Designed miniproteins, single chains. Designs and how they scored, part 104

Each design is a single chain, and the fold is of that chain. pLDDT is the mean over its residues in the fold that is shown.

## One batch from the design tools (miniprotein)

Design m3845
Fold by ESMFold2-Fast:
Structure m3845 (fold): chain A 78 residues (1-78)
Amino acid sequence: GSRRAEELIRRGEELTRQAKELEKEGNLEEAIKKYEEALRLYGEAALVGDDEQRTRAARNATEVVERLEELKRKLKEK
């Protein structure tokens, strides 16, 4: 597989971890920014990765999209 895709997936996973921490702290706007950054990296990984890396990036991106939709719903009540 691609070393670049692996690095992008790893960075996306770290940003997702940071976003979950910010979310636990109630910092929803910063959490959204980190999730959007992670989504960008997974998109890049899907362009340069092999079939396994592309599948992993897509799975991780799906989790991030679902979480972003939930957080954006919560923010509509502010």
Scores: mean pLDDT 85

Design m3846
Fold by ESMFold2-Fast:
Order: C-alpha cells, then sequence, then structure tokens
Structure m3846 (fold): chain A 58 residues (1-58)
C-alpha cells in the first residue's frame, strides 16, 4: 500500500541520519526496516509496519 511505502521511506531517511551520529541506533533502525519490508511483502498492515519500526527504535 502507498501508506506502507511512505512509512518505510520516512524510516530510511531517519536511519541514514542516525547512522552518522549513532551507529548502534542506525543499525537497529536498519534491521527494523528490513523486517518491516519483509512483513509488508507478506501483507502486513500500515499499523503493523509502523509498530515493527518503533520496536526497532529506542
Amino acid sequence: SEEVEKILEEARKQAENALSADPVLGEHLRKAIELAEKKAKSGATPEEVRQIIEEGTP
């Protein structure tokens, strides 16, 4: 869905910024985004995708 793509795009921007300042945080965000992308391809809802990303970000 377009909403899922928007959530993933925004998360990737945040991960890029975080990776420069805090590599550990950036790595967590990267892993969360990868999992969220997998779930989205399996039919996860926008809410589920957002939750996965939030769980990967302290």
Scores: mean pLDDT 77

Design m3847
Fold by ESMFold2-Fast:
Structure m3847 (fold): chain A 57 residues (1-57)
Amino acid sequence: SEDEAFLRAREAYERGEITVDELAKRAGMSKEEVEAILRGERPLTPEQRKKLAEAVK
């Protein structure tokens, strides 16, 4: 699911297995936006959740 994919992306980021730059490129989002979302500093929109889920497929 998109929720599970997002959690996997956050876990990979927290473990240093993926960089913000790589995830941002795959998701088509800015590095600042992805970093803030992964740190829980911004609420996640449905569109952003979908993009991040696609990025970790």
Scores: mean pLDDT 75

Design m3848
Fold by ESMFold2-Fast:
Structure m3848 (fold): chain A 58 residues (1-58)
Amino acid sequence: MRPLTEEDLEKIREKTLEELEKEIKKAEEKGDKELVDLLKKAKEYIEAGKSFSELAAE
């Protein structure tokens, strides 16, 4: 196990945002507008420095 630094956390955040963008594109290709809206909401929360657990609490 490696200690997590601010740099490591930022890289994890960037990876999560990249995966969300990929999932948004997949959902758009499927025509699932509701899923697209949900994923965009999750992306905005992460960009604001919030986690998925915080999104789920609201």
Scores: mean pLDDT 70

Design m3849
Fold by ESMFold2-Fast:
Structure m3849 (fold): chain A 105 residues (1-105)
Amino acid sequence: SVEIEILDEKGAATTSSGVEIRMVVVRVTVTEDGVTRSRTELALRVSAPDMPAPELLVLSPPDARAGDTSRVTFEVDGHTVTAEATLGEEDGRLVLESATITIEE
């Protein structure tokens, strides 16, 4: 089984069609054959007016650490989206110190 928990949230952008995109730090917990593994990952939270619930797009960054700056470019609903984040640490937890989401329409 897979469980996803939002630990931190920063940055927001909305398309002309009403799709909202936010940068999040998530804990992904996977349980297989009685073994539980957790990892902290950078993800995008995507919500739209016709969606029943927000969706999480896990970016699976390579071993994200405090002080890292990550930049990813991808497509959402026909728009080119660039997400840039600076990661920090607070109380032993990975957090977003800054997040910028740019949508090209």
Scores: mean pLDDT 74

Design m3850
Fold by ESMFold2-Fast:
Structure m3850 (fold): chain A 56 residues (1-56)
Amino acid sequence: DDEKLRQQAEGARQAAEQLFGLRPSLEQALEGVRKAKEEGRGGGVGMVEAILEIVG
């Protein structure tokens, strides 16, 4: 269902944005990813690691 896919994407995006401001813990996690990128120390691998931690 195409409509459901669009709704899922919208819901996920909205939830991510809301969570960003709702919980400081989430901000810290994202800040860690951002810092790893800024460090220039394998910005890609740092992000992948953070994503893996979040998803599984």
Scores: mean pLDDT 61

Design m3851
Fold by ESMFold2-Fast:
Structure m3851 (fold): chain A 69 residues (1-69)
Amino acid sequence: SAAYEALVEESRRHFETLSEEKQEVLRETAEKLREIGDETDEFLARHKELLAAGDFEGAEKLRKEWLAK
C-alpha cells in the first residue's frame, strides 16, 4: 500500500508539473476518446441487431457508413 500511495503521489506531482495547456490537451483527448467509445458501442449494438435479424445487406451498409467517418 505504501508503495502504491507513493506511486499515486508521484503521478499527481508529475501531472501538476505539466503546463495548464498540456493538462487541457489531455482532458480534451480523454473526452474525444469517450465520445468515440460511445459511438463505437452504438454501432456495434446496431450491427449485431441487423446480423441477428438476418439483414446482412443492412449490416454491410452500416459498416461502410461507419468506416467512411
Scores: mean pLDDT 72

Design m3852
Fold by ESMFold2-Fast:
Structure m3852 (fold): chain A 60 residues (1-60)
Amino acid sequence: SVEEKAREIGERSGLSERQVLGGIELAAELPADLALALIQHVSGLSEEEAREIVELGQSL
């Protein structure tokens, strides 16, 4: 289910499923604010798009 969500986010954001899964894993291990800033910086995603990845990682 996480892999399917990662694929869906990737399709909307122009990222691969693997890139989104990496972001989810990162968000699971870091404070939400740091994960958000890092994902935005690395991926070029908007705050709203990056927040979706962070929220998913934080829910694991």
Scores: mean pLDDT 82

Design m3853
Fold by ESMFold2-Fast:
Structure m3853 (fold): chain A 65 residues (1-65)
Amino acid sequence: SLEDVRAELLRIARRIGDFETVERLRRPDLSAEELAELARRLAEIAKQVGDDASAERARRIAESL
């Protein structure tokens, strides 16, 4: 579900310290397209901070939407 996707992206964002993405994910009515955009952003930030596992997970979430 989109709610499960949002929850997983919130967990990744909190883990890597991306509080800007956490704030954006707090909006309850995010579409699949908006979640995919946030997932792509999160994948790039995770990669930049060296969390390759979180980057790959966020990338796969984006591709699934």
Scores: mean pLDDT 85

Design m3854
Fold by ESMFold2-Fast:
Structure m3854 (fold): chain A 68 residues (1-68)
Amino acid sequence: SEVQKKLLRLIGEILRIIGEILDLEAEIARLKADPNADPARIAELEARIAELEKRKKELLEEMRKLPD
């Protein structure tokens, strides 16, 4: 089924995005533990997470629109 193939591809893309978000959250946690860390770098990573969360939301909405 083409619908099933598209669903699996969307799931795969969502999982990759989740992996990227987790890596970025780990880097932010490391930076926040360092008193000498650049606050601008933390802001850049948080902005990247926001973009990834937006993309994840769009993919989830696409999944919801697929027929059963």
Scores: mean pLDDT 88

Design m3855
Fold by ESMFold2-Fast:
Structure m3855 (fold): chain A 84 residues (1-84)
Amino acid sequence: DREKLLKRLSEVFKSVGMPEITEETIEKIREEDKEMAEVIDKMFAIIREHSDSLSPEELWLLFMFDSVEEALARLEAMRAAEAA
Protein backbone atom coordinates (compact mmCIF):
# COMPACT_ATOMS: atom_id res chain seq x y z
CA ASP A 1 0.00 0.00 0.00
CA ARG A 2 1.72 3.15 -1.30
CA GLU A 3 -0.20 5.52 1.02
CA LYS A 4 0.96 3.57 4.11
CA LEU A 5 4.57 3.57 2.85
CA LEU A 6 4.44 7.34 2.24
CA LYS A 7 3.02 7.98 5.74
CA ARG A 8 5.81 5.89 7.31
CA LEU A 9 8.49 7.64 5.23
CA SER A 10 7.12 11.02 6.43
CA GLU A 11 7.24 9.81 10.08
CA VAL A 12 10.90 8.78 9.61
CA PHE A 13 11.78 12.20 8.13
CA LYS A 14 9.96 14.02 10.99
CA SER A 15 11.82 11.95 13.63
CA VAL A 16 15.22 13.31 12.44
CA GLY A 17 14.05 16.89 11.82
CA MET A 18 13.88 16.57 8.03
CA PRO A 19 11.00 18.14 6.04
CA GLU A 20 8.10 15.87 5.09
CA ILE A 21 8.24 14.16 1.70
CA THR A 22 5.09 14.20 -0.47
CA GLU A 23 3.98 12.13 -3.46
CA GLU A 24 4.48 15.24 -5.67
CA THR A 25 8.10 15.55 -4.46
CA ILE A 26 8.75 11.85 -5.22
CA GLU A 27 7.29 12.19 -8.76
CA LYS A 28 9.48 15.27 -9.42
CA ILE A 29 12.60 13.44 -8.19
CA ARG A 30 11.81 10.45 -10.44
CA GLU A 31 11.62 12.77 -13.46
CA GLU A 32 14.70 14.93 -12.69
CA ASP A 33 17.12 12.77 -10.66
CA LYS A 34 17.43 9.05 -11.39
CA GLU A 35 20.05 8.49 -8.63
CA MET A 36 17.76 10.02 -6.00
CA ALA A 37 14.78 8.04 -7.39
CA GLU A 38 16.78 4.84 -6.78
CA VAL A 39 17.51 6.00 -3.20
CA ILE A 40 13.76 6.59 -2.60
CA ASP A 41 12.91 3.12 -3.99
CA LYS A 42 15.52 1.67 -1.59
CA MET A 43 13.90 3.61 1.29
CA PHE A 44 10.47 2.13 0.42
CA ALA A 45 11.99 -1.38 0.29
CA ILE A 46 13.54 -0.85 3.76
CA ILE A 47 10.18 0.39 5.12
CA ARG A 48 8.32 -2.65 3.68
CA GLU A 49 10.79 -5.10 5.31
CA HIS A 50 11.73 -3.39 8.61
CA SER A 51 9.08 -0.78 9.62
CA ASP A 52 7.30 -3.13 12.07
CA SER A 53 10.55 -4.06 13.90
CA LEU A 54 12.45 -0.73 13.86
CA SER A 55 11.79 2.81 15.16
CA PRO A 56 11.64 5.80 12.75
CA GLU A 57 15.16 6.84 13.87
CA GLU A 58 16.54 3.33 13.24
CA LEU A 59 14.90 3.29 9.78
CA TRP A 60 16.64 6.62 9.00
CA LEU A 61 19.97 4.99 9.93
CA LEU A 62 19.27 2.23 7.38
CA PHE A 63 18.65 4.93 4.71
CA MET A 64 22.06 6.58 5.32
CA PHE A 65 24.26 3.52 4.69
CA ASP A 66 25.45 2.09 1.36
CA SER A 67 24.30 -1.38 2.47
CA VAL A 68 21.48 -2.59 4.73
CA GLU A 69 23.89 -5.09 6.34
CA GLU A 70 26.28 -2.27 7.41
CA ALA A 71 23.38 -0.25 8.85
CA LEU A 72 22.00 -3.27 10.75
CA ALA A 73 25.48 -4.03 12.16
CA ARG A 74 25.74 -0.44 13.43
CA LEU A 75 22.25 -0.62 14.99
CA GLU A 76 23.21 -3.86 16.77
CA ALA A 77 26.42 -2.22 18.08
CA MET A 78 24.42 0.80 19.33
CA ARG A 79 21.88 -1.46 21.08
CA ALA A 80 24.73 -3.46 22.70
CA ALA A 81 26.31 -0.19 23.95
CA GLU A 82 22.92 0.92 25.38
CA ALA A 83 22.56 -2.41 27.25
CA ALA A 84 26.07 -2.14 28.75
Scores: mean pLDDT 72

Design m3856
Fold by ESMFold2-Fast:
Order: structure tokens, then sequence, then C-alpha cells
Structure m3856 (fold): chain A 77 residues (1-77)
């Protein structure tokens, strides 16, 4: 979706200013947006994302849980 693509673009840009909007996107109704937000936070690698991503490990959708696990590995690596 266009929303998920925009979220991925913020991750690709790697700007710290995008961290807070991406953390908010982890609570989005659209599963694709939540998964994209988790991945994007992993790419940026900002420590502020660690606790929100740990909460996303309990997401109702497997795709979001997998993205959060991968993102935490990216930040912790």
Amino acid sequence: SAAAEAVLQKGIEGKKEHVEPLIKALSHKDTAVRAAAAFSLGVIGDKRAIEPLKKALSDKDERVRVAAKQALAMIGA
C-alpha cells in the first residue's frame, strides 16, 4: 500500500527524526504498515525503538512479530 511504502521510505532515509512517527506506526490498523514500521526502525537502529519493538513481538499478526524480531537483531547487532 502507499502508506506502507511511505513508511519503508522513512527507514531507507535513515533519519533519526523519523523514529517517533515510525514508533506510532507500530500501532497502525494496517498490518503492512506495522510490519514496514518495525523493519524501518531496525534499519535506522535508534535505541528508542527497542522497547516499542519488544512490544511488537506480541503483535496479533505473525508478519509483524517476524519483522520486530528481525529489527531487534539489526539494532542489537
Scores: mean pLDDT 84

Design m3857
Fold by ESMFold2-Fast:
Structure m3857 (fold): chain A 81 residues (1-81)
Amino acid sequence: MEEELRKKIEELEKEMEELNRKGVAAHLAGDYATTAEYLRKIAEIEEEIAKLLEKLGEKDKAQQYREHAKRVRERAEELLK
């Protein structure tokens, strides 16, 4: 069970990294709407990772992911103002 949860976290981290790459490319192209969309998806993945970390008893890491997800969502909203 713990190994399965850690593998899911690794898969989600890889997905988040790919979305970050796409988000940077969109931002450099001046496409702020697409950038905001990728940032929202990243925040959703970070919230999912936090839930899995909570199940593993890694509460401090889960809290760090939740705090980062909140900041990423705030960045997405700021880009659309």
Scores: mean pLDDT 86

Design m3858
Fold by ESMFold2-Fast:
Structure m3858 (fold): chain A 65 residues (1-65)
Amino acid sequence: GPAAGPEEHRRLGLEYARRGGEYAKQGKYEEAAKFLEKAADHFRKASDLLTAALARQEAEEVRKM
């Protein structure tokens, strides 16, 4: 389908970040990291590079658990 706009990518990034947090609370750290990586990709597509970098950092931290 057509590429989503920046606002839609930002909303998807927030949704993936939320799901990543839920997996982390369940001790499912690899799944949490994957969802946080998806969040970072969506924030990057929204041109929110700072939030994308933070989401990627959170994914790396979760993987160390």
Scores: mean pLDDT 85

Design m3859
Fold by ESMFold2-Fast:
Structure m3859 (fold): chain A 59 residues (1-59)
Amino acid sequence: MEELRRELEELIEELRKLDTPVARAAIREGERVLKEGSEEELREMIRNLRKALEIAKQE
């Protein structure tokens, strides 16, 4: 589980550099799951943030 938290934190930091609406929304949800989420929720959020990062890079 610690590895999942580290991966999610790294994705959140990458999103912080982009400063787009998609990135801001993804950061908020990612931070919530990082604090309160189960292992399954962490895995799902990592997948979602990877997709959000790709979209935000195109903004």
Scores: mean pLDDT 79

Design m3860
Fold by ESMFold2-Fast:
Structure m3860 (fold): chain A 74 residues (1-74)
Amino acid sequence: MTDADEEALIEAELAALRAAGADEATLEKLRRIGRLIREGRKALAAGDIETARRYAEELSALAEELGAEPFTQP
């Protein structure tokens, strides 16, 4: 997929979550997570293991924060 295709898929998933009752703070964290996954994969493909590791660490921290965020509707 191109970067535009991946971004479109992320935005489509975020729109579905918004329709399901996710708040904007949760959606922004999920958008950030999607960007970190994409950039981490690019770093790995380029052989930049240190950058990929940093993105993985930031992903882990955001996932922990997201786990504390309430969804109003499942």
Scores: mean pLDDT 72

Design m3861
Fold by ESMFold2-Fast:
Structure m3861 (fold): chain A 59 residues (1-59)
Amino acid sequence: SKQELIEQAKKNLELGKKLLDEGHRVAAASAFKEAIDLFEQAGDKKGVEEARKLYEEAL
């Protein structure tokens, strides 16, 4: 469902932020990219924007 996609995307955002804080930039970028894809599938434009900013920060 759309709700499950959003919840999974948020978990990937949290994972990515934790990985970034620990210095695991490549793993963080992968988590943020997964969040982008999940938010896009859910049609959550705000989620996509947030995840894209974090993805760019991890690169």
Scores: mean pLDDT 89

Design m3862
Fold by ESMFold2-Fast:
Structure m3862 (fold): chain A 65 residues (1-65)
Amino acid sequence: SAAEELVREGERLKEEALRAAKEGNIDLAKQLMNESVQLYVEGGRFDLARQAKKEVTEAIKEAEA
């Protein structure tokens, strides 16, 4: 369904955000995180949206340390 496609796309963008954070591209990581969160919310998965924001934010802090 459309909701399942939104969740899959959200997962893909979360993975890209985590890679961007590890590479030190913080601006890209934040942009991809925001897009991932929006897709999870549109897909009805608020739990995954919260988790994605937490994981990417922690990865960014790790990269900036």
Scores: mean pLDDT 89

Design m3863
Fold by ESMFold2-Fast:
Structure m3863 (fold): chain A 87 residues (1-87)
Amino acid sequence: SNIVLPEELQEILREGAKALEAGDYEKAKELAERALELAKEIEDEKQRLAAEAYAYELLAMAYEKAGDEEKAKEYREKALELRKKAL
């Protein structure tokens, strides 16, 4: 299946990954939350599920790097569930 994400969403996810590499975990969380809001507006179910999964994975990584292992686990589990539904 060909999953095409909106360009704005792709850009936000790339910026979030850069924020993680820079150690700016608060910015990474903010960008992930913005990505999640944009993902919810996607009409195509498979594209929406994939986009939400990417956003939750970014949130999980940000919380993990910030030392919040419990929230990191929660968001990682959400991302995995969404990826299974997008198949």
Scores: mean pLDDT 85

Design m3864
Fold by ESMFold2-Fast:
Structure m3864 (fold): chain A 77 residues (1-77)
Amino acid sequence: MEEEIERLKEEAARLAAEAARAYAAGDLERAEELNREAMEAAERAIELAREAGRPEAQEEIKRAVVEAARRAYAEAS
């Protein structure tokens, strides 16, 4: 379960970064699609973290997604 939470967290962060880059490029359709996928992965990771009794992982997942998006947007802007 821990490995799956980490994998989903990394996937959500990667998708969020791609969405931020697409948004910076003006590709709103791609940005929306990638953001949707990122949200789904993040929500699944958070749900598994709750089931595993790891409230700290929820904050870590949210932080990873936000930081990845901010970094990607800043690099693309």
Scores: mean pLDDT 83

Design m3865
Fold by ESMFold2-Fast:
Structure m3865 (fold): chain A 68 residues (1-68)
Amino acid sequence: SHSIAEEVVKRLLPLLEKRLPRATALAAAHEIFEILVEKDPETIEEAIKILLETVKDPRVREALEELL
């Protein structure tokens, strides 16, 4: 769902900005949004599980784990 992708990115962006330069955090958030729009998860928990399977950058993975 577009709304799930937007909500995940909204919650995740400040956690990414703690770990990454702003431009890199915004680029990562954009890629995450595209992945979630394509995969169309029904819940935030499902979205995070998909991202943890797909994303390899340890800084992004740490932000995802903090969001849980």
Scores: mean pLDDT 84

Design m3866
Fold by ESMFold2-Fast:
Structure m3866 (fold): chain A 57 residues (1-57)
Amino acid sequence: SVQELKAKADEYLKQSKKLKEQAKKTGDKELLLQAEILEGIAHLLYGVASLLEKKEG
């Protein structure tokens, strides 16, 4: 489950980067917002994965 969380976080970061590139090319502020939200979710997933890996807390 921890490895799955990290893999999903990596996927969301990859999607976020693609959306940021598209937003820069098109000037679409909504795409930029979506990218920022995905980046935030990815960081939260990494945080949860880190806590689960330490597990004994």
Scores: mean pLDDT 82

Design m3867
Fold by ESMFold2-Fast:
Structure m3867 (fold): chain A 76 residues (1-76)
Amino acid sequence: VSEADLEVGVLEVQFAVAKRLDDKEMLEEVVKKLEEILAKDPNNARAWRLLGEAYEALGKKEEAAEYYAKAEELEA
């Protein structure tokens, strides 16, 4: 398990909390942190999938679909 994978695990929990509270600001913080992780580790499929989920929660379905596709490509 890489440090990036551990950080993504923490962000998965933060995302679940943000979605439950309908906290747009917290969702945007999760997105920002995921983008920082992906800048350093662009092959992290788990981070791409979570980024898709966060964008979907923000109502950005087209961007979410692109991030899901990237995660699926990396998981193949």
Scores: mean pLDDT 82

Design m3869
Fold by ESMFold2-Fast:
Structure m3869 (fold): chain A 80 residues (1-80)
Amino acid sequence: GIEEAKKLLEKAEEALKKGDGKKAMELALKAIRKLKEARPSLESEIAEGLALISKGVAELIGDPMFGAKQAIKLAKELLE
């Protein structure tokens, strides 16, 4: 549940520190999905949607670090 999401978020932040934006994005999105499963809400639905939009924008502009930073921020906001 929430603890698994926290561990995924920690791994996402470590991937981000290593400059692996693609891996950080994947891990952060998994964290958001785990939080959505554990605590379904309009906020969690919006967070997943925004993370997917950020991933798409990052792919278009060739900046995976941008997408990863946004997804990590959204996951942290869901943890409260």
Scores: mean pLDDT 83

Design m3870
Fold by ESMFold2-Fast:
Structure m3870 (fold): chain A 79 residues (1-79)
Amino acid sequence: DREELLKLAEKQVEVYEKALKEIEEGKGSIKKEELEEKYKKELEELIKKLKADKETAEKLLNRDKEVILEALKKEIERL
């Protein structure tokens, strides 16, 4: 179900945005770089589940998280 994958992607972005904000406020237990690496890996897994081609996946992973989420939503809609 494409709607389920889209909800999962949105939830992951929200989780990382909240965690990133907590780190910026000095309340986080994880370094910003570690959080960003974890976020990238989880997005790579979602892109693989969507069966996106390698070029599209690489382009999405090199953008900021807002652009990645928008592009991921478009990719889900294409499927």
Scores: mean pLDDT 60

Design m3871
Fold by ESMFold2-Fast:
Structure m3871 (fold): chain A 91 residues (1-91)
Amino acid sequence: MKEAEELVKEAFKAAVAGDFEKAEELFEKALELLSGKKKGLALALRGRIYALKGDLEKAIELYEKAKELLKDDPEFVKGLEEAIEVLKKEL
């Protein structure tokens, strides 16, 4: 879906610029339009944004939700597990 893909791109750009409030709003809109694997990928990106904000607990929660949606893709699951482990060491 073009709209959902554009929202995810805009959300990531907002987060990189430090506008985390706008990034969160855009991700919420994108997640309403996405399902399955694409939703899992969007949740993983949102988790990374929370990690950049320093909200490590929320980042871990979002990565765990992304793992559930991506569970049939072992390469994505491994990457998310490694990210969760790194964040848990910082808590």
Scores: mean pLDDT 80

Design m3872
Fold by ESMFold2-Fast:
Structure m3872 (fold): chain A 98 residues (1-98)
Amino acid sequence: MEAEELLAKGEEYFKKGKYEEAIEYYKKALEIYRERGDKLGEAEALANLGRVYMKQGKYEEAIEYFNKAIKIYEEIGDPRQFDVAVEVLKMAVERVFK
């Protein structure tokens, strides 16, 4: 299965609330992107892992994955670094009130 197909399958499971399955597919996509040296794909997979850990209430893991994604987006000059930073801020606010 191509990394892009694994990422899409992870998104399907995430939308269904099947977070463990989403994590499995995102991690498989991440491994393939890393093997290919695809920095953009690697950052996207890391950001998606951050989102799923956030939904599980695993905020420490979510922050680690978001920070890894931000670092790669910053290295390649992708403005999605700011979108992921906003997601971290929203999560911090949600953690205080939930």
Scores: mean pLDDT 82

Design m3873
Fold by ESMFold2-Fast:
Structure m3873 (fold): chain A 55 residues (1-55)
Amino acid sequence: MTVRDIVDAVIAEVGAEATRRALEGLLEGLRTQAAAGFEIDEAFVAAVEAELARL
């Protein structure tokens, strides 16, 4: 299962606009955690950014 598979499933449930907003909020939250010194999954962040670029 890939981040793309999850994003496609979420789009099917709530639509592309709501999915885009949710992913933008997720990335903002992850970057805020990183800036505060918390460990984040950088590969996951990159995958989410790639999906946002397609939306």
Scores: mean pLDDT 78

Design m3874
Fold by ESMFold2-Fast:
Structure m3874 (fold): chain A 66 residues (1-66)
Amino acid sequence: TAALRAEAERLFAEAERALAAGDVETARKLLSQATRLGMQAARSPAEFAAVVARAAALMRRIDEAE
């Protein structure tokens, strides 16, 4: 739903800010929540793949910082 998409976007943005602040653990937790909600909001395989790709890119950055 639109509400789940908005919440997922908010959580992805918060994860990015936490990573920028050096809070890797908070970034990882927020990314997990954002990914779950983003996947639930996906209405097509293409939307699902886009959420997975975004999550993978951010997870890579988190893993490199840890």
Scores: mean pLDDT 83

Design m3875
Fold by ESMFold2-Fast:
Structure m3875 (fold): chain A 58 residues (1-58)
Amino acid sequence: MNEEEHKKALIAIAKRFAERDPQAGRNAAQASDKYKPEVQKALDETIAELERRRAEAA
């Protein structure tokens, strides 16, 4: 598996955590060292979308 595939896998895992618990997603992103900026950006976007939908639906 190349670095791009590995990065995508990490982002997918972090997003899965964020969907259930945004804080757990943030913690997962912070634990990632090499791909931290990319994982964190993807998570921030996902969390913002989830929080927006949650606030809308309540």
Scores: mean pLDDT 68

Design m3876
Fold by ESMFold2-Fast:
Structure m3876 (fold): chain A 80 residues (1-80)
Amino acid sequence: NPESEWNKEVSEWMKKGLEEFEEFENSDLEKQIERRAEALARREMIEEGLSPEENPERFEELVEKYKERLRKLLEERQNE
């Protein structure tokens, strides 16, 4: 399933990026999370054959989804 494989790839890519987040201040960290989430959302839409212009609500939904996912992964790492 392409969607399942993509979600796995995204999760792995996010985890690799989390080490870079460790040294950021909270405000800078949120900005980096947002930038990364936007990049992931855009890439996922391209993989699905969708454009942000045609599906702006979907793009925003994916950005928020990835922001929450990145925050949860960061919290999980800090609690280890």
Scores: mean pLDDT 72

Design m3877
Fold by ESMFold2-Fast:
Structure m3877 (fold): chain A 73 residues (1-73)
Amino acid sequence: MKKLEEIYEELKKLLDLARETKGVQELIDLLEEAAKKAEEELKKAKENPSPKDPEIVEELEKELEKIKELIKR
């Protein structure tokens, strides 16, 4: 599967795009799908953590919270 760092960077880019394109449902839907995939990878990383993962896990959790706030508005 994709590295956790790549997932984090992809989410950051999608969140940025969604913020710039207020009201564009297609980008919000894409962001929601990407967030669900990231949540699955985050769960796996928490169950099998590597020494490099703690910082990325924390940053990814923060991005997911921002995304959830955006899509639930």
Scores: mean pLDDT 72

Design m3878
Fold by ESMFold2-Fast:
Structure m3878 (fold): chain A 109 residues (1-109)
Amino acid sequence: SALETGLRRARELARAEGHPKIAERMDQALAQGKSVKEAIKEIVKAFIEEGAPLVGMRAAGLVVSEVFRDKLAGATPEERERIALEAVKLLNDAFKEAGVKVAKPSDLA
């Protein structure tokens, strides 16, 4: 599935960055049938606890990218923008619930 592909990519990133215990937690989240949001929230929280929040954000991005790939492939330009906003909202909600300080639009200007 798209979630399994995303979690596999995130797991490979976690191992490459020296966080094998977090990679194991990704496999456990998939086995427990957690939602995409719950899975990425747990991943991000685990990386925060290890002092690597930026790696956690990258891992979450990989999962969301794979999950939304199929939705984007057949989308019109207007649908694509809406789907992209949905993906960003999912990431921001998960980051907030995991305790990440999310940049406001004003902080990116």
Scores: mean pLDDT 75

Design m3879
Fold by ESMFold2-Fast:
Structure m3879 (fold): chain A 91 residues (1-91)
Amino acid sequence: DEEIKEIEELLKEAKELLKKAKEAYDKGDWESVKKLIEEIYKKTDQIQKKLKEIRKKKGKWSEEEIKLEMELGVIEIAAAVLKLVLKKEEE
């Protein structure tokens, strides 16, 4: 499960970046929020690629892999909402 562990580490990093983005948002640091959102998207893109490779190789997802896909989806939604809110604050 080396590939699963790598995805879990990337998810952990993405969650930490999301926490930092929220803290920057609370401080009104819009430039930091933008940079952190970009970093979150880089991490989520890496996770998506790894999950797609696992699915292609195995042909069917395990419950563990489904859980990782769901966690990825939650992070992507949170980042998208934060990006939308940031756009409204800058207008």
Scores: mean pLDDT 82

Design m3880
Fold by ESMFold2-Fast:
Structure m3880 (fold): chain A 90 residues (1-90)
Amino acid sequence: KAESLNLEGELAFKNGNYEAAARYYKKALEIDPNYGEAWYNLGEALAKLGKYEEAAEYYEKAAALFEKAGDKEKAKKAEENAKKAREKAK
């Protein structure tokens, strides 16, 4: 269920519907709050909407979950995106 909502969010994001994407990702996270990919994708959607403070926070949540799962590459990417979002937020 969470995976299906994440996929719907990815389809909305690809079509430029970032607000719809964010809603789908949030719904996925209500079902599975440990879904690292959904936190990361939510951060990307919020960054596209100019909500850089929120984007940074959600990228940081994704990074922590990827680190816990042993996925160092995804964790590093999420941390780098969090830093960039914080710099844009000023």
Scores: mean pLDDT 88

Design m3881
Fold by ESMFold2-Fast:
Structure m3881 (fold): chain A 71 residues (1-71)
Amino acid sequence: SAMEEEIERRVEEVRARLRAEHPDLPEARLEALVEAFRAALRQVAAEDPSRLDEEAEAYTRGLLAHVRAEA
């Protein structure tokens, strides 16, 4: 579906940013973060698809801030 395609596009964008900003991040950790992000977006899409873009941006910012704080 178009919604699943949008979610996967957002997932690949966040994966690319994590790899670029945190190249030393273990692959297992990166994939765990990416799966949590995907699950969160799927939940948003199931509850209110009109909020997907807003929540994807918020979750992306939160995830990147969290990883930076752990560095």
Scores: mean pLDDT 85

Design m3882
Fold by ESMFold2-Fast:
Structure m3882 (fold): chain A 84 residues (1-84)
Amino acid sequence: MSAEELIEKAEEAAEAGNFEEALRLAKEALRRAAELEDREEAIRLLERLIDVLQRAEEAAKDPEIRLELSVLLVGAASLLAALK
């Protein structure tokens, strides 16, 4: 499964309220994006992942899930900054 497919599935899981699955998929998507040799593609995927994570954080009511989403957001944003 590609980083793009993982991001799409994470978005679907978050929209369904399945935040545990969304977190699992988002973590794998971040790992896959970090391994990409194509910098421009990595930037595009990280920007999409950040958007999905922000929307999931706004929708999530559980403080522990929100914290995990925030940690992933910081990780994705930090990697994006390093690539620019």
Scores: mean pLDDT 85

